# Designed miniproteins, single chains, continued (3), part 71

Each design is a single chain, and the fold is of that chain. pLDDT is the mean over its residues in the fold that is shown.

## One batch from the design tools (miniprotein)

Design m10612
Fold by ESMFold2-Fast:
Structure m10612 (fold): chain A 75 residues (1-75)
Amino acid sequence: SLDEALREEAEQAAENAVELANSKDPATQTAAMLLAGLAGASGDKELLKEAAEKAEKAKNKEGGKLVVEALRKQI
């Protein structure tokens, strides 16, 4: 179904956003925030909360914070 396809894409986007949150490069951090927005398109609040918790654990606290804010804005 469309909802299932959107969830699959959103899960992938959330995973990629969390990975990129560890980067110190501003362009990569911007890409991570865009991917967080794509994850938000799923409307799945549980998925978004889980991704935000993973982003909070990022080694780069600044990048992690930006991704957490982008994900929480979608909730």
Scores: mean pLDDT 73

Design m10613
Fold by ESMFold2-Fast:
Structure m10613 (fold): chain A 59 residues (1-59)
Amino acid sequence: SAAEDLAFAVYALDEARVAAIKAALAGDPEQLARAEAQARKMVDSLTGEQRARAEALLA
């Protein structure tokens, strides 16, 4: 799913893939919100430097 794809891309710190997924979902704000919520749950489980980088990718 788009939500799982976004969460995985953020976890992997793949800036290009995060940008591409967000761009693809820009026309569907409800689906984008669900994907960002799923990615946020993943970020909340991270610590330190990885969390800081992942949070920046979701902003």
Scores: mean pLDDT 82

Design m10614
Fold by ESMFold2-Fast:
Structure m10614 (fold): chain A 80 residues (1-80)
Amino acid sequence: MISDEVIERAIKLAKEKGYENVAKSIEAAFRLLREDPSFTPEQAAGLIISDAKASGNEEELKVAEEVARFILDEYRREQA
């Protein structure tokens, strides 16, 4: 399971870049991950990116992709 520390760091990164919507998307996706054992970290990352694509903002999408990559990289380290 992804640690709360990784999720909080991801939320902070999105907020520091000025994308509160991305931060909210991270919180919502990882709440779902905690509540549904069939939902994967990869699917959570996919939801974050999908929400940003729906916004039509290219800068928001880049931040969402960066944050999703950060989360998945940290998840892999926690599994190693």
Scores: mean pLDDT 79

Design m10615
Fold by ESMFold2-Fast:
Structure m10615 (fold): chain A 82 residues (1-82)
Amino acid sequence: GAMSREELEKLIEELEKIVEEVKKKTDDPKAILAAGVSLGLGKIAYGVGLVTGDYEFAGRLLKKQLENAKKVLEDPSDLSAG
């Protein structure tokens, strides 16, 4: 398939880096929590991929968490609205 275990590991590394960048950019606990939740869900998706062998499914879930974390990094205030 288009997704490998090595590619999933690279997505986790990118997600971890984005979470650390969010922590450097903002002191807003809601934004930091949102980025942390994205990383937690990304790690769960990786684990599901390892257990099931469905790296395509795991990759789709992980990419969504990566997109969520990137949105937090771009605009931490957006997650504090509502």
Scores: mean pLDDT 82

Design m10616
Fold by ESMFold2-Fast:
Structure m10616 (fold): chain A 85 residues (1-85)
Amino acid sequence: SVAERQELLSKAAKVYGLIKEAAKTLPEEKRQELLDKVTTLVNELSRAISDGDLAAAEQVFNELLAFVKENLPKEVAEKIEKILS
């Protein structure tokens, strides 16, 4: 539905904002590598949502959360999990 797509786009924007803010604390080289991967995932997510492929969108959200858990502090992952719940 339109409402579900708008909710998912809102969640994607909030998640991206948190990751960009957290990335500011990283050394420049690691920050660029992380943001490049995150931007790719967010673009995939936005396309899935726009196409109405909610199953693909959920898979990309899960991939993004897994990537954050591996590369950013636990507190960032916990905030993202709260947004996605």
Scores: mean pLDDT 85

Design m10617
Fold by ESMFold2-Fast:
Structure m10617 (fold): chain A 87 residues (1-87)
Amino acid sequence: SRVDQMLNDFQSNADVVAQNRRKHQQGVPLTDDERQQGGQALRNMGQIISDVVQMGDDAVQRFVQVVQTFPDDVRTWAMNMLRSQLS
């Protein structure tokens, strides 16, 4: 489904952010390209959530169900973003 495709795209962007976070936690400096990619990944994640909200309640419910299986930091970020978009 389109929502499952968007969930795959969301996970791919979240993986970029997680990779940059791991490098930072290990004291490895990020390159300019890695910082730009991380910023773009966060923007893409926000846009995906906005698109899911525009698709309606069934899409939001499916997204929420799958996001509960994600790592805690990703799940928390996604749920906070959803709340802001629905307010």
Scores: mean pLDDT 87

Design m10618
Fold by ESMFold2-Fast:
Structure m10618 (fold): chain A 90 residues (1-90)
Amino acid sequence: MLDKLVKPNPLLKAVLEEVGITEETLTLGEILTGIGVYVTKKKLADPENPTIVNLSGTPLGELFGVDEVDMRKADELIARILKNATIVEP
């Protein structure tokens, strides 16, 4: 699943470009890695529970339509990414 090539929508691409990812197509694994780097760069992780991420007021939160995500729930994160990207090559 993580090896699927996807084309992010413009808002997801803007989030990825903030961490230096400028490719038009990426694997799901590369997008998940980029989101992790974005979270670290913006200091969005909860200090008492680093798996919980506050997205309120961020472009990523607007993209996913939620104020908070659990980074341990990779299946839910992948589902949110796929709503904002087109599968190009499985």
Scores: mean pLDDT 78

Design m10619
Fold by ESMFold2-Fast:
Structure m10619 (fold): chain A 91 residues (1-91)
Amino acid sequence: SLEEAIERLKKVAEQAREKGLDSVAEILDTVAEAVKRLKDPQLAIDLANRAIKLGEEILKAYEEGNEFEADVYRTLLAMEAAVAKRIAENE
């Protein structure tokens, strides 16, 4: 459900904050707010799940000391957030 996807987004954002990755948490929060405003619930769930996966990959890369890989995933997450926000603004 969308509610479950939003809860998972918030959990990943909190994990990012606990690791000092405040910018990552802020991007995940942006996705969570954008998907709440989408009229298509399946699109909202799909966008949320992509952001969750990217957030989890960022956390994993940081724990493994791969800062370059973490930065790549962060860039992809920022792009997903921009897309979600743009769709929400056009509804």
Scores: mean pLDDT 87

Design m10620
Fold by ESMFold2-Fast:
Structure m10620 (fold): chain A 84 residues (1-84)
Amino acid sequence: AEAARVRAILAEGERAHAELDKLHPGGGGVTLGLMAAGDIDEGREQGLNAARMMQRSSPETQAEWAKQGEAVGAAARAALEARL
C-alpha cells in the first residue's frame, strides 16, 4: 500500500514538476514538495498559487524563490525515492 502511494505521488509530481517548470522555474519543485507533504490534488493547487505569487514579486525575489523551489523539489524526490 505505501509503495503504491509513493509511486503515485512520484508519477503525478514528475508530471506537475515538468509542466510547472516550463511555466515558472522552481514552481515544479515547490509543487512536488507540497504533494509529498500532503494530498496530491491540494499540493498541486498550492503549488500553482505559489507560482502565481512568484510572478507578482520582484525579479530578485523570483530568482530566490526559484532557487529554493529547486532545492525543495530535489529533497522531496530523494525522500520519496528512499521510501521505495
Scores: mean pLDDT 69

Design m10621
Fold by ESMFold2-Fast:
Structure m10621 (fold): chain A 120 residues (1-120)
Amino acid sequence: AVTITESGGGTFPVGGSVTLTGTISGADIAKHSVAWFQVAPDGTKRGLASISADGKGVNVSSAREGRFTISQDTAANTAYLHMRDLQPEDTGVYYLATDAVAGAANGGAHGEGAEVTVVG
């Protein structure tokens, strides 16, 4: 079975920064696509950033361009979402998805997510 564990959440000030970490077990991240998505407090799902299965295609949502970046460490089997200049709309639960898990592109993450709250 493939398992995803997201971490790095917490409560952060407006204008702050955080890096979220997603670690994959049971699949090789170097052979699969990864994507970060947010579930907002109202339940709205938003795609944020992705890396293609070959590692050559990197995409960041236009709404978060310049503030969010994505990276991966294939040796650690880990993907990162780097978030800067945090805004109240960044509040939500963040999930890592991979194409190694059926339905992952539509929010089929195995982890409990990383909760981010932006205050002040």
Scores: mean pLDDT 80

Design m10623
Fold by ESMFold2-Fast:
Structure m10623 (fold): chain A 97 residues (1-97)
Amino acid sequence: NPDAAEILEERLLSQARAARRLGDDSTAEELERLARRMREAILNGDRDRLAEEVARLQALARRRAQRQGWSDDDIQSIVDSIPKLVEGILNAEKAES
């Protein structure tokens, strides 16, 4: 689904721009790589690759939230929401086709 791929890519690139504004070029580069890999996985229908990239995004989100001083409960909430958000974007684009 090209539209779902574009939505996920834009969300990750938006987060990368925010990281660069904070001087965190390492996080920005990782988000930019994740955006490209997730886009490719979605366009190729490679669910195994997408699951790997989602797991990497969860790990990155945990590290970022910890650095920003989020509570453990809020960190766990955002990490657990990521697979559900990705699946929701994929399913919403099918439903609104």
Scores: mean pLDDT 79

Design m10624
Fold by ESMFold2-Fast:
Structure m10624 (fold): chain A 86 residues (1-86)
Amino acid sequence: AAALAAALDDLAAAALALIAATLAAQAGDLAAALAALTAALAALQAATATLSAVAAPSALAAAELAAAQAAIAALQAAIAALSAAL
């Protein structure tokens, strides 16, 4: 449904921003890394808020929702680890 698709879009944006933050951190650009990390957090929060409203009326929808929630948890852990390293 549209809400799940929107959450997955935000999740993809969060993943791309995290990649940008990691690359900036590796280059030693702390300001760029922090800016990208902030963008990743904002996108992840948007995805989390959208997913909290998603109903799972079928086993397939429940599996997709569970996979999206697992991806959010993994991104939260990665963002927290990178933030702590900066």
Scores: mean pLDDT 76

Design m10625
Fold by ESMFold2-Fast:
Structure m10625 (fold): chain A 61 residues (1-61)
Amino acid sequence: AMPASIRALLDGVEAAVRDPSLPAANKRAAVDWLIDVARAHRDAEALARGEALRAELEKQE
């Protein structure tokens, strides 16, 4: 189960990735931060979600 703090971070990063008003660089930085946090906490679910968001960004901009 994902910790509440990591879940809140994931929800925020997902919202940022889907926000058309945010610059691509800011979206990439948010996703990279999520991946780093997921790796530090060894949260495989958060890591997989972060990698999926990175792939989604590559298709957007």
Scores: mean pLDDT 79

Design m10626
Fold by ESMFold2-Fast:
Structure m10626 (fold): chain A 70 residues (1-70)
Amino acid sequence: MREELARLVATAREIARLARNGDISLQTALDSLEAIREKLRQLEAQGVPEAAGAIKEIDAIIAELRAQLA
C-alpha cells in the first residue's frame, strides 16, 4: 500500500508537469488527477495515514492547474 500511494503521487506530479508543458490538455490532466484522488480516498478509507496529506497535495495541484491554465 505505501508503494501504491507513492506511485499515485508520482503519477499526479508527472500529469501536472505534462499539462504545464502543453503535452496533454488541461481537461485530460484534471480527469486523470480526479481518478488518482479517488484512489487515494480509497487508501484513506483503508487506514493509510499518509493518504490525507497526498489528497491535499492533489487538491492543490488541481487548483493550481485550473488557476494557471484555464
Scores: mean pLDDT 83

Design m10627
Fold by ESMFold2-Fast:
Structure m10627 (fold): chain A 82 residues (1-82)
Amino acid sequence: EVALSPRERAVLEALGAQDPATAAEIARALGISQATASRTLRELLEKGLVRAERDPKTGRTVYSPSDKGLQTLRAQAEQEAA
């Protein structure tokens, strides 16, 4: 069981809706700073809940939910829907 902070959850949900996304795009979607989005994405990466890869066209790092991240997001949604 992976306990998510409210911000980690919000970032993971935003990635689930807009996959793949940059830290700047997540920051815009959530109304937070790019630094906060980048830090939260790094925390999710350390937990194995997101994947990071370089977009060869822009040179920017883009993020996507991992299989574990998608499972965690669905489990959290089911707990709140109940």
Scores: mean pLDDT 77

Design m10628
Fold by ESMFold2-Fast:
Structure m10628 (fold): chain A 96 residues (1-96)
Amino acid sequence: LEKRYTLLLFRYLAVSAGLLLAKRRLETRDVPPEVREEIEEKLKKIEELLEKIKELLKEFEKEKDEEKKEELLEEIEELLEEAEKLMDEVEAKLLA
């Protein structure tokens, strides 16, 4: 479980860094208003997912039951996959 937790923590930090970079790129890019709104909505969804992941990571640190720890890691992984997919979509739109 510790190795899996550490890998998920690194993925969380990577998405968090990507979010900050995407926000900075959006500020400096000449993007059509409609595309900007779509990107902003995706960035907001990523922020919401990251907040949920952060709370689940805190729950994992407090949890003593191995089965519950595995359930928390599975939930974190699913939310990270969703956040990573949204980030890929944002990056594709910012690079186009």
Scores: mean pLDDT 85

Design m10629
Fold by ESMFold2-Fast:
Structure m10629 (fold): chain A 83 residues (1-83)
Amino acid sequence: SSQGERALALTREAERRYTYEHAEELINEEQEKRDKLLEQAKASSPEEAKALEAQAKQAQERLETIKKLKEEMEARERQARAA
């Protein structure tokens, strides 16, 4: 059980590190996805638009999560340099 917990923690740490190192690229990708989905929604039926807007909202939520992680990691880096 503890080995499984350690493996998950290491995987999550690697994912966070990757996300931070590639934050600008990932942010741009999610912005492009969101914008394309919203543009497509404007030209779609009401039912299709609802599904596309839901997907755009998911992209926006991922975008905000990445931005928050970047800000937190940058703040930690600034504090480490000041200490």
Scores: mean pLDDT 81

Design m10630
Fold by ESMFold2-Fast:
Structure m10630 (fold): chain A 75 residues (1-75)
Amino acid sequence: SARLARLSRAAGTLMERFGIPPEQSWLLIPPLRAYLEGASAEESAAILRQRLLDSGLFDEAQAEAAGAEFRRLLS
């Protein structure tokens, strides 16, 4: 589907840009699932931001930047 193609491209771009290695790709599962289930780009980006913060691997600035980029890629 067009949504799945957009999502796959967005996920790949986000991982490359923010240095999320394949071993940490599980961090993207909740926001990607939400988007596929009909959540808006804004809602999916907010889920990503919170997920990155909760992981302890990213600071607030990194999580905010990743969320903003994800929202842009899905819009």
Scores: mean pLDDT 83

Design m10631
Fold by ESMFold2-Fast:
Structure m10631 (fold): chain A 77 residues (1-77)
Amino acid sequence: MEEDKARIDELIARAEQGDRQALVEAIFLLTHLADKAEEEGNKEEALKYYQRLLDVAERFGLTELAIVAKERIEKLK
């Protein structure tokens, strides 16, 4: 988990420098971790990853992804 957080932070930092591949990888990793936490019944962990996914989607103007993340957050609270 800590290693995944560090990887996400690294990918987002690279995406901020214009690395589109890093942005795509960060989105896939965040989505995978959120889905895994949700399937394991770890609601707090799932909310944390969906919130991070929403923050990334809003920062990079990914409107459809932001909508999906918001819907998942609402479903879990």
Scores: mean pLDDT 82

Design m10632
Fold by ESMFold2-Fast:
Structure m10632 (fold): chain A 94 residues (1-94)
Amino acid sequence: SEERIRKLAEEVAKRAGIKEMPLDPETTPLETIRKVAEAAVEVAKEHGLSLEEMLRIVSYVLTGEPAESWEELAERVGKEKVVLIEDTLRAAGL
């Protein structure tokens, strides 16, 4: 549900040390993106989340709107940030 995505996005943001959501993708450092991805891995493990659910949660943290695909997210925030997120999730077995 949309409410579930918002609550999980807030949990990811809190664990990543983010004070304001959504992030501005133009000014957000790659190190902050990595922290979001790492926090998302922790939340995914605790809640048994799928890659599709993680995409929606991470895209909400970064843009304030859930993306339907990694390609759509890359169009919004840039391919480099998406590759960093995907590699982090994939390394964790997601």
Scores: mean pLDDT 83

Design m10633
Fold by ESMFold2-Fast:
Structure m10633 (fold): chain A 60 residues (1-60)
Amino acid sequence: GSNPLAEAILAGDEEEVKTLLEKEKASLTPATLLRLIETAERAGHAEIAELLEKAKEEVE
């Protein structure tokens, strides 16, 4: 099925991205977050990319 987090990123929905990051935090790897950061950057959502970069730092 569709990845809800990737869909929220493509839509530019920062609030939904925050909610989904909190819910999926335990299952997110640095590699997954890096792919999502690239997706946000390609979509032109710089603020969402920054939010994902911060989440990646905390997934250690």
Scores: mean pLDDT 80

Design m10634
Fold by ESMFold2-Fast:
Structure m10634 (fold): chain A 93 residues (1-93)
Amino acid sequence: SAEKFIKEAEEKLKKGDKEGAAINYIKAGAIYLNEGEYEKAIELFEKAYELGKDNKEIKALALDGLALAYHAMGEDEKAKEYKEKAEELRKSI
């Protein structure tokens, strides 16, 4: 469940594992996205983006999640912006 991955992310944060926390927030966000809980998914993808820091791959995954969530909400311009940001990050890897 999404709650399981959120708890795992919080445990990783307590241990200083920011990248591991970000990955678990992305997994939880993807579950909420699939369940139609778009605002919850966005919050988790935003947390993952911030925690990804210098890891461009994690940041790009979080931006993909944001793009999908905004697209599902009908926010097409915002979805396109996040998709383009993810593609730009991947070009610099």
Scores: mean pLDDT 89

Design m10635
Fold by ESMFold2-Fast:
Structure m10635 (fold): chain A 49 residues (1-49)
Amino acid sequence: SLGEKLRRRRWEEEYKRAIEGAKSLNDTEGLEEIQRVRERREAAEKALK
């Protein structure tokens, strides 16, 4: 649906910014956590289809 596409784009943009921030701080732990959260979110959104 359109709503799902817009929500996905918003999440991708937010995670991109978070990842870049963590990289600039050399925050490996934060990078791993951000990646895990994004993967779980994507899996949950796929399950809702």
Scores: mean pLDDT 73

Design m10636
Fold by ESMFold2-Fast:
Structure m10636 (fold): chain A 58 residues (1-58)
Amino acid sequence: MDAELRERIRELSLRIAEQPDGEAVRAIGEEVRRAIAEGSKSLEEIAEELEKRLRELE
């Protein structure tokens, strides 16, 4: 079940990386990396955060 969330996170991360706001892209990447490394957020929560941030960049 986590495989679908990991694929979603990967796709969202790639879409965010395509955005022209390099500062925001870098900040988002650092937040996601720390959340995954620390286990402080579920994969679902990380996916939702990325989706929200991508929507704000578009």
Scores: mean pLDDT 75

Design m10637
Fold by ESMFold2-Fast:
Structure m10637 (fold): chain A 70 residues (1-70)
Amino acid sequence: SREELVQRVALRLGRLYADGATVEQLKEILKELGIEVDAETASELLRQAVRYFRQLTPEEIEKALEKLES
């Protein structure tokens, strides 16, 4: 479902942060996916990313996940 895919995106971004990615690096990753966020913290960045992905089709979210996992 779309919600399961959105949760997978949030989990992947959270894992990247836990593994040492900075907020700035996460912003660059999101920009590569076509998302520009104005966030100072990982929490706010994830909130904005989740809102964006919930507006997409499941197919578009899966395509973004493939880029995040490469």
Scores: mean pLDDT 83

Design m10638
Fold by ESMFold2-Fast:
Structure m10638 (fold): chain A 72 residues (1-72)
Amino acid sequence: MVEFSEEEAKEILEKAREILETEEPEKLIEAAEKFVEEVEKKYNEELDVSTAPEESRQRGGALILAIEEYLK
């Protein structure tokens, strides 16, 4: 497993939360996908968005939840 420093983990989650606050669903999804791609590229790890809770209807929300779960 790739280990994030506490500072890196906080910065990643903060950026992810900013994406989730986006009111435009289309832009939220695009921004979230780009964010996940950057994280995967930097840490050479795949984030599993398919296991995100059913309550997360937007892909952006699923990506945020997957990132939070990954950083545990």
Scores: mean pLDDT 56

Design m10639
Fold by ESMFold2-Fast:
Structure m10639 (fold): chain A 66 residues (1-66)
Amino acid sequence: DEEGRKNLEKALKALEEGDVDTAIEYLQKALQSRDPVLRVAAAEALRYVQEGDFDKAIEILKKALE
């Protein structure tokens, strides 16, 4: 699912730039992915973003995009 991957890539870039609101937007879009691996990664990354653990969210997104 290329659209799901693109949404996670945009979320990762936003987190690395400190743009939390944009990252949340793209993670929410990635939850609509047809790929269950990408949906799980988006959900886990969202949880860590909400907890303020941006390093863990970035780690999860990098792992999912390998």
Scores: mean pLDDT 85

Design m10640
Fold by ESMFold2-Fast:
Structure m10640 (fold): chain A 60 residues (1-60)
Amino acid sequence: SMEDEIKKEEIKTIIKHIDEVLKKLDKNSEEAKYLEQLKKEIEEALKNNDYEKALEILRK
């Protein structure tokens, strides 16, 4: 649906922002590890077209 496409694009934009932040962080920092794990979980939810799951992950 159009709503799902909008949500998907918004979530992808957030993932891109996470990538930019990760490039500036120390890869061994707790924050970098947290963001990398968060990104992986969101990407898996998107692959399954589970936008509700992706939004739940973002609440963490």
Scores: mean pLDDT 78

Design m10641
Fold by ESMFold2-Fast:
Structure m10641 (fold): chain A 57 residues (1-57)
Amino acid sequence: SELDKLKEEILKLTEEYHKLVRELRADPSNEDIRKKLLEVQKKIVELWKKYRELLAA
């Protein structure tokens, strides 16, 4: 189902988010990692919004 696919994508992005957080802690001045972290965070939020919309429909 679309909900299951969204859940799987959210879990994968959450894992990537935690990896990027660890990388940023090791190199706090790295702007590329910081930008990637913000992009992943934004994607997670948008997927959760879609998940909620599908549940409400």
Scores: mean pLDDT 84

Design m10642
Fold by ESMFold2-Fast:
Structure m10642 (fold): chain A 100 residues (1-100)
Amino acid sequence: KPEIKVEILPNGVIRITTTLPDGTVTVSDLRDTGRLDQRNLAVIKQGYSEGLSKEEIIKKVEEVTERYADFLGLSQEEKDLVLELARETTDLLLEQFEES
């Protein structure tokens, strides 16, 4: 299985490092919108601890992300991007929680 490492950087950016079985390392950073990434992490952790399905957790993350993006006054294009990134990050974090 790929090894997934999640880090919250000092500016709130969530960094996801994936190490593939062949030793290839890929890094993905989510934009820091101040508190968006931290809010998404809290929702993911709570949903996982409550035994929610991956689909239910993703839906809650999307709802929180959309509300916060609206609060920040993001454009529809920027909102769509952060929703897509939040969904991908949720998938990766849930895989990590199942292995940890």
Scores: mean pLDDT 66

Design m10643
Fold by ESMFold2-Fast:
Structure m10643 (fold): chain A 64 residues (1-64)
Amino acid sequence: SKEQAETYVKFGKAALERGDYETAIAAFKKALELDPNNKEAHDVLAQAYEKLGKTEEAEKLRKK
């Protein structure tokens, strides 16, 4: 549901704040499984990939 997706986005943002990029990516992926059209989850997942230097993965998300 959208409500559960928002919870995962908030959790992932907290993980990003503490530098836990792997946990953040997992949380944002779960948010997109629950709400595939969630633009915020899509954008923050791309940002997390960019933080890890995974530019190709980030670009694929931004083109979708």
Scores: mean pLDDT 81

Design m10645
Fold by ESMFold2-Fast:
Structure m10645 (fold): chain A 56 residues (1-56)
Amino acid sequence: SLEELIEEAEKAIREKDFETLEKVEREAVRMAIEGRIDEAKEIGKKIKELKKKYNI
């Protein structure tokens, strides 16, 4: 699930599908609320790195 969310975020960034990217970011917030804070933080970090890589 964590790996799948990261892959979905990367695809959304490559395709400039910002609506799907926002949905992944909201899912990360939901994971944090459920106590999966470290996993949510990892997704956020990967999304930030991917945005820099693809100049977004």
Scores: mean pLDDT 81

Design m10646
Fold by ESMFold2-Fast:
Structure m10646 (fold): chain A 90 residues (1-90)
Amino acid sequence: MSKEELKYEVEASVYLIAGIVSYRLGDYEKAKEYFEKAAEYAEKAKNWVTLAAAYEGLAEVYEKMGKEEEAEKYREKAEEARAKAEAEKA
């Protein structure tokens, strides 16, 4: 892992935690922003586990906002990221 990839992995993890905390506090707009940043950095890090978690977070945020179509879209993206994570273990 390069120093750049490690930096992206750390930032993805920090934003993922911030998103989860914001979501549990009921700040769905802030949770959305943090999960979007977590997904961006996870993708740059090629960390498919963290990417799947970030997309699952976005799906839950959109569901709480009443945007079921967007929630479904992010659930599908999370499944795709999870499949990539499993493929790397095989």
Scores: mean pLDDT 85

Design m10647
Fold by ESMFold2-Fast:
Structure m10647 (fold): chain A 58 residues (1-58)
Amino acid sequence: SKILEEAMEKTGLSREQVLGAKTLLEELGEEVAKQYLMKNNGLSEEEAEELIELLKKL
């Protein structure tokens, strides 16, 4: 998926980490996914928000 590759390139996250974030977004919602990405994957708030927008298209 082009969107999956873009998400990996922009964040430095692995394929498994990006797909895990998609699962969190779908199951627990945007706010929980954003906080997880910032606290556990070291993304800034801006980077986490950009990733979430890409994940919505995946």
Scores: mean pLDDT 85

